# Designed miniproteins, single chains, continued (5), part 27

Each design is a single chain, and the fold is of that chain. pLDDT is the mean over its residues in the fold that is shown.

## One batch from the design tools (miniprotein)

Design m16968
Fold by ESMFold2-Fast:
Structure m16968 (fold): chain A 55 residues (1-55)
Amino acid sequence: SKVDEVVEKVRKMLEEGRPLPEIAAFVQKEAAKLSEEEKRRLYAEVGRLIHEHVA
């Protein structure tokens, strides 16, 4: 799905050590293209990835 594609890109950006503001800007830009349901899923998955990355 489109959500899964964006989540996978976020995972790669985190692994590459890209700044969190850059990742946030990318997510906001991609979220603008999604439905309300897809936006909710995207933010939930991205939040989980960030939590896992900083743990």
Scores: mean pLDDT 82

Design m16969
Fold by ESMFold2-Fast:
Structure m16969 (fold): chain A 60 residues (1-60)
Amino acid sequence: MEVFELEIEAAMYYIQAGVYRVIARNAAAAGDEELAAKYEALAEEYRAKADEYEAKAAAL
């Protein structure tokens, strides 16, 4: 069950990273560079978390 839990965590972080990327793109299109940069940073952070959990699942 631990592998399944890690895979679910990775998927959730990937989904959230994708959502943040969409928000960043929309903010950039609206000319809100500060908001775009903030959400771009969050997207990268969540992507890194997803990669961490995926690597942990693969090691099992």
Scores: mean pLDDT 82

Design m16970
Fold by ESMFold2-Fast:
Structure m16970 (fold): chain A 64 residues (1-64)
Amino acid sequence: EDVEKGEEYLRKGLEAYKKGDIQTAIDYFEKAKEYFRKALEKDPNNVRARGLLELAESLIEKLK
């Protein structure tokens, strides 16, 4: 499932961030964002995917 894959990448991004690997964290958050976007393409009313997409976007903005 696209949401599950996005959550996996979001988790990996947070782990990279905690290790101080900012570039790797951003890369994982971008991958998470892509999966959440795919979930929304299949179901535009998926509130969970929308919230997680917004979270990933916010994390990317804060780290850039």
Scores: mean pLDDT 84

Design m16971
Fold by ESMFold2-Fast:
Structure m16971 (fold): chain A 69 residues (1-69)
Amino acid sequence: DTVIHDMIDTGTTLYTMGDTFYDIGDIYIDTGDDTGDPVDYGIGMGYYHYGDDMTTMGDDYFTTAVDMV
C-alpha cells in the first residue's frame, strides 16, 4: 500500500528533522553557556520545541500506518 509506505517515509523524515532541530538547539544552548546571553538560550529552547513537534508528528504517522496494517 503506497499510503502506508508514504506515511512511514514521512514519519522517518519527521524524526530526522526532530533530531536536527535538537542538535541546533544544543548548539545555541552551548553558545548561551559560553556567552551568558539569554537570547541564545531562548533560541535553543525554540529549536527544542520544534524537535518535539516533529517527533510528535512522526509518532502520529507511524501510529496511523500501524492501524492501517
Scores: mean pLDDT 81

Design m16972
Fold by ESMFold2-Fast:
Structure m16972 (fold): chain A 84 residues (1-84)
Amino acid sequence: SRVEEAAREGAEAAIRAAEAKAAGDAAGYAGGAIAAIGAAVEAEIAGASFAEAAERAAELAREEGHEEGARLAERIAEDARRGE
């Protein structure tokens, strides 16, 4: 589905952002976070839910064993839900 495709991209971006943060790379963290948000935006443009795509990205990141990446994706989803 469009949500699943966006969620995979979002999970990969969130994982990269978390790895950059762990390495002390603030620019890499920002770039990865922007890419994770961008994946959820692509889902919304395609007629899917931004929040559902970000929530699914968190699940996928957690399945890969990347808890910090999952937390970033969860925060993106929470911020979107709070704006409703």
Scores: mean pLDDT 86

Design m16973
Fold by ESMFold2-Fast:
Structure m16973 (fold): chain A 66 residues (1-66)
Amino acid sequence: MSLSPEEARRLEEALQEAAAAVGGTARVEFGANGELLSITLTSTAPRDEANQALTRAVSAVLEEAE
């Protein structure tokens, strides 16, 4: 998926907030055309909790974009 610079920033911010809520950090990698290449979450929370927080953040940003 290709994102505008504004969408990319909002996604990264939302992911960082979600990661912070589970005691971690998130990193997002974008391609030259704004393509979402990868999302990496580093957290001390259980995998299920971390994945749930990440999924909610991504869904919220993408729903707003549509």
Scores: mean pLDDT 71

Design m16974
Fold by ESMFold2-Fast:
Order: structure tokens, then C-alpha cells, then sequence
Structure m16974 (fold): chain A 102 residues (1-102)
């Protein structure tokens, strides 16, 4: 649900102690999870592979957060913006796919 992900992203941004690198990591994990769900719904991967990709999404998000901490603030903001655009595109693709499956 694109609205649920958008609200979660807004909520996380407003939490005490949340940093821009942590938002970058969270957006990457959300993007990877959305892409895995789309692949599962298309029959491209098994449920077991979907669960594996969700675990990888968390690890990749943590790694990207660590990497983003080493970047200048302007580059952190650019990366967050690009990931936000990719999340929006993946969410729209998921919504279209769910409409086709119903």
C-alpha cells in the first residue's frame, strides 16, 4: 500500500534521534521489499525466496545507512530523494499489479 509506506516514511522522519542516513537506509529497505513483493505476485520467485529477500532488504538498508553517514549532507539528501522516487514508482507498480490480480 503506497499510502501506508508514504505515511511510514513521514513518521520515521519526525522521530527523535532519526538521522538522514537512517531515512536513506529505511527507504532502501522499503524499496527492496516492494520489489520482492512484486516479483512474488508475478510468480517470478518462490515464497521462500521472498522471505530471503526481505531479510536481505534489512541488511542492505543497514549497510546503506552506514555508507550514507560517510557522504556529504547534500549527497545524503540527493540519495534520499532518488530512493523516495524509486519507492513511489515501485508502490505504483504494486498497486497496478494488485488491480490486475483482482
Amino acid sequence: DALAFARAAEFVTDLPGVTLPSIVGAKHAILRALRALIALLRGEITPAEFERRLAEAQREGAALEAQARGLPEAEQRALEGRLGEEVARAAAELEALLAELE
Scores: mean pLDDT 80

Design m16975
Fold by ESMFold2-Fast:
Structure m16975 (fold): chain A 80 residues (1-80)
Amino acid sequence: SSKEKLIKKAEEVIKKAKELQKKYPDDQLVQKLMNDAIKLAKEAIELAENAKSIRDEIFAQMFLMAASSSVLVAESRIKK
């Protein structure tokens, strides 16, 4: 289902964020961005699991996109 796929993607974002925190423990900005990404991804999972309308599914997707963006920002910082 679309909900199951969204939850799987959010779990992947959480796993990636935790890996970045482990690899860069002394980078305070990476730590903060990854904490934000984990919170947003968890909120996306909660919204998806409790979704009663297409609007709730859209909100879950928006939270997942925000979480993914935080990971991309951290990765861009590390590569530069």
Scores: mean pLDDT 86

Design m16976
Fold by ESMFold2-Fast:
Structure m16976 (fold): chain A 65 residues (1-65)
Amino acid sequence: LVGAVAEAVRDFVGQTPDELSLRKGDRVVITGVVDADGRWVRARSLATGAVGVVPASVLEVVGYE
Protein backbone atom coordinates (compact mmCIF):
# COMPACT_ATOMS: atom_id res chain seq x y z
CA LEU A 1 0.00 0.00 0.00
CA VAL A 2 2.74 2.55 0.91
CA GLY A 3 3.83 4.40 -2.25
CA ALA A 4 0.65 3.39 -4.08
CA VAL A 5 -1.42 5.86 -6.09
CA ALA A 6 -5.07 5.23 -5.26
CA GLU A 7 -8.40 6.63 -6.46
CA ALA A 8 -11.43 7.30 -4.24
CA VAL A 9 -14.25 4.91 -5.25
CA ARG A 10 -16.79 7.02 -3.31
CA ASP A 11 -17.05 10.32 -1.46
CA PHE A 12 -15.60 10.40 2.06
CA VAL A 13 -16.25 13.20 4.56
CA GLY A 14 -13.66 13.47 7.34
CA GLN A 15 -15.10 13.63 10.86
CA THR A 16 -11.95 15.17 12.43
CA PRO A 17 -9.27 17.60 11.19
CA ASP A 18 -6.83 14.65 10.85
CA GLU A 19 -9.12 12.88 8.34
CA LEU A 20 -8.77 13.64 4.63
CA SER A 21 -12.07 14.40 2.86
CA LEU A 22 -12.26 13.02 -0.69
CA ARG A 23 -14.63 13.14 -3.64
CA LYS A 24 -15.23 10.07 -5.81
CA GLY A 25 -12.45 10.07 -8.44
CA ASP A 26 -9.89 11.98 -6.33
CA ARG A 27 -6.38 10.52 -6.47
CA VAL A 28 -4.01 10.19 -3.51
CA VAL A 29 -0.59 8.77 -2.68
CA ILE A 30 -0.68 6.37 0.27
CA THR A 31 2.13 7.46 2.61
CA GLY A 32 1.56 5.14 5.56
CA VAL A 33 -0.66 2.67 7.42
CA VAL A 34 -2.29 3.93 10.63
CA ASP A 35 -3.58 0.70 12.22
CA ALA A 36 -2.30 -2.89 12.44
CA ASP A 37 -5.11 -4.15 10.16
CA GLY A 38 -4.42 -1.51 7.47
CA ARG A 39 -8.05 -0.34 7.61
CA TRP A 40 -6.95 3.30 7.84
CA VAL A 41 -4.13 4.76 5.75
CA ARG A 42 -2.30 8.07 5.62
CA ALA A 43 -2.63 9.73 2.23
CA ARG A 44 -1.75 12.92 0.36
CA SER A 45 -4.19 14.37 -2.17
CA LEU A 46 -2.61 14.78 -5.62
CA ALA A 47 -5.07 17.59 -6.47
CA THR A 48 -4.71 19.75 -3.31
CA GLY A 49 -1.60 18.46 -1.50
CA ALA A 50 -3.71 18.00 1.65
CA VAL A 51 -2.68 15.14 3.96
CA GLY A 52 -4.72 13.04 6.35
CA VAL A 53 -6.07 9.61 7.19
CA VAL A 54 -8.81 7.81 5.21
CA PRO A 55 -10.42 4.37 5.33
CA ALA A 56 -8.58 2.00 2.98
CA SER A 57 -12.02 0.78 1.79
CA VAL A 58 -12.60 4.20 0.12
CA LEU A 59 -9.49 3.70 -2.05
CA GLU A 60 -8.65 1.55 -5.08
CA VAL A 61 -4.95 1.25 -6.00
CA VAL A 62 -4.38 2.39 -9.61
CA GLY A 63 -0.55 2.52 -9.69
CA TYR A 64 2.66 3.34 -7.86
CA GLU A 65 4.94 6.38 -7.71
Scores: mean pLDDT 77

Design m16977
Fold by ESMFold2-Fast:
Structure m16977 (fold): chain A 56 residues (1-56)
Amino acid sequence: MSEAEAQALLDEIRALLEEKGVSEEERERILSAAEQAVADGDRVTLLAGLAEVRKM
């Protein structure tokens, strides 16, 4: 996963969490998991997180 791809996916997750009015606790949980997936190069986990947020 490229740095640009990781940043774009993180930005989409952040934007969706703001749009959906997710609580601060849920936002921190989801963003921490997404940032950890980026650090680990785990694209599958990052995409799964994005899919979870989209279903909210």
Scores: mean pLDDT 81

Design m16978
Fold by ESMFold2-Fast:
Structure m16978 (fold): chain A 99 residues (1-99)
Amino acid sequence: MKISPEELEKEIERAFALMLLHLAKKYRDKFIADPSLKDEAINLAKRLVELAKRLAESGDYETALEILKVAIDLYNDLGVEDEFLEEARKLQEEVEKKL
């Protein structure tokens, strides 16, 4: 199969997003239980929102939605509300309309 540079870039971005999603799911309970990890957990959630936005822009709505749900859950678990959480909620609504 021939792959274009653009397709390869999208696959790399998707793989990176799925890796961060896996880490967020794997360490969720630890992020909730350990206050010293709170800033790192929020930084991870912010990165997930940014990656979900890019995936949605490329038409990968299913992966974007899965990532947004995990990021929103992590924000809610940590009791943090910021601009990225509001963007995530708005993006979730828009992505759900595309499915």
Scores: mean pLDDT 83

Design m16979
Fold by ESMFold2-Fast:
Structure m16979 (fold): chain A 86 residues (1-86)
Amino acid sequence: AEEYFAKGLEAYEAKKYEEAIKYFKKAVEAAPDSAIAGRAAFLAGEAYFKLKKYEEAIEWYKKAIEIEPELKAAAEKKIEEAKKKL
C-alpha cells in the first residue's frame, strides 16, 4: 500500500496523471480501509481533475469521504469545482 502510494505521488509530481491514478488505485486495493487508502482515493480524484475527467474525479472524491470522513470538507469543495466544469 505505502509503496504504491509513494509511486503515485512521484508520478503525480512528474505530471504523469494516468500513471499516478494506476498507483493510487493499487494503494486503495492493497489496504481498502486504511488512512493511506483515503488519501490515495483523494489524490486519484485530483489526478482525474488534472486530466479534466471531472465525472471520474467526483467518483474518487466520494470514495475518499467513505474511507476517511475527515476528508469530507476538502473533497466536497473539489466535487463542487468539478461539477462547475461539467
Scores: mean pLDDT 85

Design m16980
Fold by ESMFold2-Fast:
Structure m16980 (fold): chain A 70 residues (1-70)
Amino acid sequence: NNETAIRALEGAIRFIKLGDVEVAKELLRKAAEVGSVSEIAREALEAAEKGDLERAIELAKEAIELLKKE
């Protein structure tokens, strides 16, 4: 659901900042299961896989804002 996805995305941002990218990728994968943000969460996951952590954080924040509008 949306609250679970927001929590996963917030967790992903936190773990990226802590340097735990593997945990962050798992949380982004969970967020990508929510249809309304699946595309953006997948893009964030791809950015994290490429080592573009700044982009991954930006996309995760965008996904959180979209979920808050619902």
Scores: mean pLDDT 84

Design m16981
Fold by ESMFold2-Fast:
Structure m16981 (fold): chain A 54 residues (1-54)
Amino acid sequence: MSLEEGKELAKRLASDLLAAGYSKEEAREKVLKGLLSLGFSREDAEKAVDYAFS
C-alpha cells in the first residue's frame, strides 16, 4: 500500500474517531493499530498518523 493511501485513510479514521468522542491520544493509537492491521509498515503508518493529526 502507498503512503498516500495511508494518509487519506488515517485522516478519515482520525475524523471519525474524534467525532465519536475519542481523545486525540486514543484516536492516534487506534488509527496506528488500524493501519498496521491493514498491512502498512510501521514507518508509513506513523507518518500517516502524524499527517492526520498535524
Scores: mean pLDDT 84

Design m16982
Fold by ESMFold2-Fast:
Structure m16982 (fold): chain A 75 residues (1-75)
Amino acid sequence: SEEELELRLWAHRGEIEKLEEAIKKEPSALRYEQLGQAYYNLEKYEEAAEYYEKALELEPSEEIKKNLELVKSRM
């Protein structure tokens, strides 16, 4: 529902802001992966894919590759 989407947007907005600030100080594959997951939960699949790809550039991970495949299947 629209109400559920707004609650998810509110819950993940704070998470996204914190992760973006943390990445500015020290980028890491884990932080990019978490940001990708946050965007995925908001159904922002293009942004989710971008951040999973950035995570893979820093550290190859089978789990992140699987998550990226899932995201791309939604695009």
Scores: mean pLDDT 80

Design m16983
Fold by ESMFold2-Fast:
Structure m16983 (fold): chain A 68 residues (1-68)
Amino acid sequence: AVEEALKIIEETEEKARKEKDPEKVEEILLQGIARLSSLQRRHRLSAEDVAAIDARFKEVVEKIMKEL
């Protein structure tokens, strides 16, 4: 479950970094959020794991937004 979440974050970051249109980047990030929310609802993750996933995704979003 955590490994799947990290893969979703990695795939989302890779797609967003390849896209240079800010509107399309935002759409990619929103799709990533939807995928992570779906995963969290399907799996019973610990609060610690959920917090770690959320922190990692936030870090990726901040890095991408700095490059726009």
Scores: mean pLDDT 77

Design m16984
Fold by ESMFold2-Fast:
Structure m16984 (fold): chain A 50 residues (1-50)
Amino acid sequence: PIGPVLAKVNGKWVRASVAEVLEDGTYLVSYTENGKSVLVELPAEDLRPL
């Protein structure tokens, strides 16, 4: 999905958004940690649509 998602980071579900869908089926997602915007690459199983 494009837009707001829940992403599993450090064993926790956090609010994130999909920035890009990659060729290998993984997703580049953006989330906020300690007031800073962070990008991470996650597989679909670590994402949930809102």
Scores: mean pLDDT 76

Design m16985
Fold by ESMFold2-Fast:
Structure m16985 (fold): chain A 64 residues (1-64)
Amino acid sequence: SAENEAIVEELDALAEAGDNEALRALVDRLHQTRSREELEALLRLALGKRNPAAASAIRDALER
């Protein structure tokens, strides 16, 4: 989905910028607002796009 693609791109952009506070805030928000199934779908999308930074951030949300 376009929304999921935008989330993956935002996670990647924040990781590339080294903005650890904004990255952590987005991970916390995803954990609080998304179901486990939605986070798993985001993880599959990030892995399919070969985006390790986004995949790592989504795994952090899943493990909380």
Scores: mean pLDDT 83

Design m16986
Fold by ESMFold2-Fast:
Structure m16986 (fold): chain A 57 residues (1-57)
Amino acid sequence: GAAEIMAAQKYARELAEAGLTVEEAIEKVREKFKDYSEKALEAAELVAEMLAIRRKL
């Protein structure tokens, strides 16, 4: 549900802000939230990608 998506996105954001690459952040999110829906994982991947783009700008 929405809570799962938000939790995955928050963790992805924290990892990206800590300086991890998009790929490293995605791997850690999938490992921590392996029982969560694919939709929640996709939302987390999007957040990590957006933060990586923002950092380059």
Scores: mean pLDDT 73

Design m16987
Fold by ESMFold2-Fast:
Structure m16987 (fold): chain A 64 residues (1-64)
Amino acid sequence: LDEAAREEAIRILTEKLGLSEEEAREVVRLIDEGRFDEAVELLQRHSGLDAVSARAAVADLARL
């Protein structure tokens, strides 16, 4: 992710999914490193999304 895409991903994670900025940055870092399964697990833990919804969200964020 470039810087603008990273900023937008953090905004979505914090404003729409209720993560803290620190939690959002960790999810974005995992996506940036290609560690998608870990990003899905972390997003589920902090947002309460099920596995299918969390995978869809991570895929959408990775496409920014």
Scores: mean pLDDT 81

Design m16988
Fold by ESMFold2-Fast:
Structure m16988 (fold): chain A 85 residues (1-85)
Amino acid sequence: KSPQELIEEGYKKYGQGKYEEAAKLLEEAIKLDPSAATAQHYILLGEAYLELGKYEEAIAYYQKALALDPNDKVAQANLQALKEQ
């Protein structure tokens, strides 16, 4: 499958509450084409790992999102909340 198809499936799985499957699909898409990764893709990965209780992975992905878009309010808020635990 193309990276775009994997991203679309990842979003669908996230919407279905299938967070582990969503994370794997998004990670595969980014691995195949790292240059196509956006801040929003990393935010979705952070959210998926947060739902899985994997806080270190969630933090890492929110940091990657902020590296691409430093002004993203969602990534800033979620990263701050996780670091204050």
Scores: mean pLDDT 83

Design m16989
Fold by ESMFold2-Fast:
Structure m16989 (fold): chain A 72 residues (1-72)
Amino acid sequence: MLSEEEIIEKLNEIEKLAEEGKLEEARKVAAELAEKAPEIAELARQMAEAESGLEIQILAGVILLKLAVEKL
């Protein structure tokens, strides 16, 4: 199980890979996140199946927002 800090680190890695056009690598990290972070597994699976870097970035933003709201 990943901590919230580790989830954020993985999301930053996914976003960087997507920005660099490394979509296959970004999807692999997203798939790993889906296995290790059950609280966001569905959104992480959607990132692993995403067809564009923009879609990956949008989904990563949704996860970050979800985590931020849970802290409030």
Scores: mean pLDDT 81

Design m16990
Fold by ESMFold2-Fast:
Structure m16990 (fold): chain A 68 residues (1-68)
Amino acid sequence: SSLQAEEEKRKKLEEELKKSSELVKKGFEYDDKGDYETALKELEKAAEVGPIGALALAVYLTVQRLLK
């Protein structure tokens, strides 16, 4: 039913947000340590999990390009 489908979508989004947040945090930890290759890999994984990860990756790449 429509009501149950909405609850399932909400739980799915919460799981994706949690996973994306964890991967984004790992990415920034590696960036802070100077391991930019691993940082990008973690952010790419976040992007595959959901839209929040994809946004974080896009922002990170944009900032990197602005800094050159």
Scores: mean pLDDT 78

Design m16991
Fold by ESMFold2-Fast:
Structure m16991 (fold): chain A 103 residues (1-103)
Amino acid sequence: SEEEIQRRLERLDAIFDELIAKLKDNPEMVEKLREAYEKFKEYLESLTPQEQLEVLDRFDAELEKMAEEIQAELAKNPDMSDEEIYQRMAEKFIEVLEELLKL
């Protein structure tokens, strides 16, 4: 539905804004993340509502996979700083956005 798409886009914007806020001390990563996200949003705007839902469903699946990978990394390195975690999350987020653009 239109309401579902709007809700999911607002959630995506919130995730992006939170990552940017957490990376305030890494301006190069912020710039990369902004560029990747702008390209992804342009791509989404070119799609039909049904195609947008399909891309967002795939994005949600990739976010779950990313969460599992970060948990595995934390299990191997429990002393990883918050800054290192957020940088790693941003790197994986960019990879997901770039992968979705190839579809």
Scores: mean pLDDT 83

Design m16992
Fold by ESMFold2-Fast:
Structure m16992 (fold): chain A 93 residues (1-93)
Amino acid sequence: MEEKEKLAKEYAEKGIQAARDGNLIEASVYASKALKLGDKEGVANVLYEMAKTAAERGDLESAEAFAQGLEDLGYHDKAAEVRKLIEEKRKEL
């Protein structure tokens, strides 16, 4: 159904923007809405941006949790990228 797919993409885009703006709570809300509409790829993109924001803030525990979420969704390469970023940030802390 075309409109459902469009709405899911809009939620994912809003989630990505919220994560980039540092609002992880808002990003989580939009990721949940996109997931309910079946957009696993959009959810993975939101989780990836949330993980980068968390890692940049030194919140490596949240970043690892988001990497696990990516793994659970089957996005192994994105999860590996996040874990690589976490290791780089551990060296800076």
Scores: mean pLDDT 85

Design m16993
Fold by ESMFold2-Fast:
Structure m16993 (fold): chain A 87 residues (1-87)
Amino acid sequence: SEGEELIAWLREQRDRFPELSREEAIAAVREAGERAVAYYRSRGDEAMAQAVRRLTEEIIRAIEEGDLEYALTLVDLLIHELEQAHA
């Protein structure tokens, strides 16, 4: 399913995060956030779509501030939220 593919892709990107440039990491997070928002909207869950937008913005901010450890923690939270929604 699209949700399972998104989760698998996010886990792959998360594992690569320490190897990505700042620009690549931000681009990956933006794409992930857009896909996750679209997924929740396709389910009629606007509240979760908005929560994902805010989380995506926080992850990008952490990357911009150079806090990779915090950014990875937030990415793990996004993956967890998607897994719960897909279960």
Scores: mean pLDDT 81

Design m16994
Fold by ESMFold2-Fast:
Structure m16994 (fold): chain A 60 residues (1-60)
Amino acid sequence: TEEKRARADRLLEEGLELYRQGRYKEAAALFREAARLYEELGDYDKAQIAFTAARLLDPE
């Protein structure tokens, strides 16, 4: 759905802003949420990218 995709995209943007600020755990949390929404949308490429980013920033 359009609203779900917009939310996922917004979470990615906010996560990138937190990443630039060095707030890695907070960025990872937003990337995980975005990945979950992309997976629900069937956008597995974006979901995989977001999950990978989250794991790199917060491997625990």
Scores: mean pLDDT 85

Design m16995
Fold by ESMFold2-Fast:
Structure m16995 (fold): chain A 59 residues (1-59)
Amino acid sequence: DPARELAEEALASKDEEERERLVVRGILLSADPEALAEAVKGSKNAKEAAERLLAYVDA
């Protein structure tokens, strides 16, 4: 699952801008980009967005 792999890579990254790029790419490559975008909505930073993305795809 590209969204799961990219979310895990984002969480392993130390660069917030790289995390943001990986999260956005994970959402766009997912089977349901709109649902994943809504799941990460309201995140304060890319790390939180990556955590929410991973939680959503593992649900």
Scores: mean pLDDT 78

Design m16996
Fold by ESMFold2-Fast:
Structure m16996 (fold): chain A 60 residues (1-60)
Amino acid sequence: STRDRGDELYRAALDAALRAGLSPDQAEELARRIANQGLRDGWSPEEVARRAEKEARELL
């Protein structure tokens, strides 16, 4: 379902952002944004994680 897919993408983005070194609050905000975009554009969890990691590193 769309909800289950959104949750999957959110977890992938969150894990990537935290591993990149963002604080939990920053990682949650980034993960929500990236996961929502990924859900709209049909991105895989791997694509979402890659984009989240890149953007997180640019914020550090």
Scores: mean pLDDT 86

Design m16997
Fold by ESMFold2-Fast:
Structure m16997 (fold): chain A 68 residues (1-68)
Amino acid sequence: SARKGEIKLSEEEQKEYEKGYEEGKKAAEEKSEEEIDELAKELAENKSQNYVLGFFTGYLEKKAEEKK
């Protein structure tokens, strides 16, 4: 269980971030750079800031893991 004082995001905002994070990691494996750029623009217009932040974070972390 999470404490209110410890949470920087609401439960909804954290859920959106986590969804974005998972989609970003998946997109890093399945999509070209051009497709990622187009998808990121669409997400920025249609999704919450927390979802978009999660998406970029997941994408970058997955790409960093593949660098080796």
Scores: mean pLDDT 74

Design m16998
Fold by ESMFold2-Fast:
Structure m16998 (fold): chain A 70 residues (1-70)
Amino acid sequence: MKQEILDKLYEQALKTIEEAAKRFSKEKVKYFFDSILESLRETAKYLGVSDEEIDKRIAELKKKADEILS
């Protein structure tokens, strides 16, 4: 159940960065993405996801975002 919530947050963050990448420069998208990562971390912590699980998912998301922006 906690994993499903984390997966949903991950999917929403990816969609947001994909949409932003269509409209804005890479620099603006990176700045916006930092805010998205911060929101994801705080929401997941609030929902009781462990720091270890959050860090792994954020690392995956950051890698995927770099691929989209490259």
Scores: mean pLDDT 78

Design m16999
Fold by ESMFold2-Fast:
Parts: C-alpha cells; sequence; structure tokens
Structure m16999 (fold): chain A 63 residues (1-63)
C-alpha cells in the first residue's frame, strides 16, 4: 500500500486484523483494505484530537 498507517508501532497491512478494527472504530465497512477512505478517516480523527496527521495510531485508539 502507498499509505503509511501504523497500529501499536507496527505497519498496518491490507487484510490485517488491525485494519479491520480501525474500520469498525470509524464506522466504515470492515473489509480489511487500507484505502483512501480509511486513511482520510485516520487523519481526520488525528486532526480532531489535535494530534499530528501522520497515520500512526497508538494504543489510545482502542480506549
Amino acid sequence: SRYRVEVGGQPATDDSPAVRALQERFGLPADGVLDETLRRAILAWQRALGLPEDGVVGDEAWA
């Protein structure tokens, strides 16, 4: 994937459980695909919390 997304300090990949869990958290279809929609959702979430828009999602996302 051309998108940089990390969960728990590890790169997220297509079809990973981490990608599906992020999709569920953001109310997106949990198809396991790391696409533009999921990347935009992560960046918008980071912006809303005042975090850097870098696509790195830590343990705080699961709280």
Scores: mean pLDDT 66

Design m17000
Fold by ESMFold2-Fast:
Structure m17000 (fold): chain A 55 residues (1-55)
Amino acid sequence: SEEAVRLAREALEAARAGDHERAQRLLAEALRLDPTNPEVWELARETAELLSPPE
């Protein structure tokens, strides 16, 4: 769904900006709307990697 993809993209942008809490909330909303969308899952993987840095 377009809305889920938009939320997932916003989550990735939030994670890149260092707003990990907002990124987690947006990602959860995207996955709730469309839990099996390949594009959403790809964006979710990138977001999750940024939310779990080596430090």
Scores: mean pLDDT 79

Design m17001
Fold by ESMFold2-Fast:
Structure m17001 (fold): chain A 69 residues (1-69)
Amino acid sequence: MQAELDALIARGAAARTEDERVAALRELGEFYMSQGKYAEAAAVYQAVLARRPDDEEARARLAEALAKA
């Protein structure tokens, strides 16, 4: 669990483009959802939506995370 989280964070830190950064955030959000960490997942999907306001997948995931938090 922690090693996977650390790897996802490292991918985000290594991201060189905005698209790579957003992709890393989406993976981190999915990881938190899989761990039942819905408040953390919601914060990550809010960060995705701040960069991609029209991201319907991130919006749906944020709604799911907030409903379960």
Scores: mean pLDDT 78

Design m17002
Fold by ESMFold2-Fast:
Structure m17002 (fold): chain A 98 residues (1-98)
Amino acid sequence: AEENLKKGIEYLKKGDFETARKYFEEALKQDPNNADAHAALGELYLVEGKFDEARKHFRKALEIDPKNARAISLLAALEYDPLGARLMLTTVLKNPIP
């Protein structure tokens, strides 16, 4: 689970969303209660503009770990301004800061 999560994050940073999704799904097959994997899938869905799926995964991450900082911040941004949250994430991915 942990290794698949790390690989998924690497591919997400590279903009390979399809490969990132496969690694996150594999992490969840090994550990369905991996809060970080749910938060990462939520971020991926948010980048794709799939706001309902993003909310579902962020909420699931917070059910597992209420202190998951990534899920807390991204869910708050999504509920406040879903288009602005997506724009912020896609801008960072197009212009990655090292």
Scores: mean pLDDT 79

Design m17003
Fold by ESMFold2-Fast:
Order: C-alpha cells, then sequence, then structure tokens
Structure m17003 (fold): chain A 73 residues (1-73)
C-alpha cells in the first residue's frame, strides 16, 4: 500500500504551515499564526477529500487553534 502523491503533498504543505504557525504564535505574531494555521487547515481538507483518515483529526486540532488565537486578537 502506497500513499497517493497528492495526499503526501497536502500533508507536507499542512505540516510546513503548522510549523510556521507555531513559530509565529511563539513570537507573538498572532495574525500571521492564524494565516498559517488556516493554510494548514485547507491542506488537511484536501488530504481528507483524497481519503486520508488522519486528516479529520488534524483539521479539528488546527480549527481549535485558529479559534483560540482569534479570541486573543
Amino acid sequence: MSIPREVLEAEVEASLHTMAGSIAEKQGDLEEAIEHYEKARDAYRRAAALGDPLAEEHIRIVEEKIEELKKKL
């Protein structure tokens, strides 16, 4: 069993944005952090549409983080 290339690309994109969002959050750049987490969410949504069973949990986690950060703006 091999993971489709499109799923891997979406997962990599989501991971990079999640890391960038975490860095921005730690630096206090909440607006930049939200933008990165939203891009990560969109990438995980693509992975979910392509059949990644773990993407739904990742979407939930990043959506909770986005809402948490929006409350601090």
Scores: mean pLDDT 84

Design m17004
Fold by ESMFold2-Fast:
Order: C-alpha cells, then sequence, then structure tokens
Structure m17004 (fold): chain A 73 residues (1-73)
C-alpha cells in the first residue's frame, strides 16, 4: 500500500507474468528438464510473438480462450 508507483510496477509485472504464463502454458504438460532447456529459447521466441496486450499499466490477462481480454476499466 505504498504509493501508486508500486501499483504501476505490479501491473507491469502482471503483464510480464501474463506473457510468461502463455509461454509456460505451451510447455505446461512438459516436465522434463531437458525438454524445458530445449524449449527455453523457443518458448522465449513464442512469448515474443504472443506479446499480449501492451494496454495501460501492463494489465493483460490470457483468458481460457487464449485471448488477452478483459481490459481493466
Amino acid sequence: MEGAERAARAASRAARAASGAVGKSNAGPMGTKEELEREGPARAVATRTSGYAEGESGWAYVDASGRAEGWPA
């Protein structure tokens, strides 16, 4: 509860987490360390392509439909 700057930073992290979550979702069923290492770079590239909503303070969430919806009002 310390200033609006923290809220803005949390929003930025949320957007980044959303992008990361998309990449993780693609590798979700995996569990092999070798497979994760192999997909590490590929997942990063996929995440770059995904690039979810660069909305306001980075508020972006991937719906079960796989879309970045629900723009915060």
Scores: mean pLDDT 45

Design m17005
Fold by ESMFold2-Fast:
Structure m17005 (fold): chain A 93 residues (1-93)
Amino acid sequence: MEEEKKKEEEEKQKAVAEAGEAAKEAIGEASGLADALKKAGGDKEEAEKRLKDLVEEAKKKVEEAKKGDLETAEKIKKELKEKAKKLEEELKK
């Protein structure tokens, strides 16, 4: 019982840490896209709103991962990693 609980806590901590790193990557890529859009003469308000919405969503999801169980942390980690990859692909275009 105690050994299983300890391993679950370690896996949850790892998932939360990876979710936090994925959130940072997603925010960084989104910031780069917003800056690129501003330099291209795009709508600055729309770019800033998108970045703000992404930052708030990412922060909220990381907090949910911290408060939730291991399944919640793993799900949020996967979602944030996929979002970061999508933003990276968009920035490369």
Scores: mean pLDDT 77

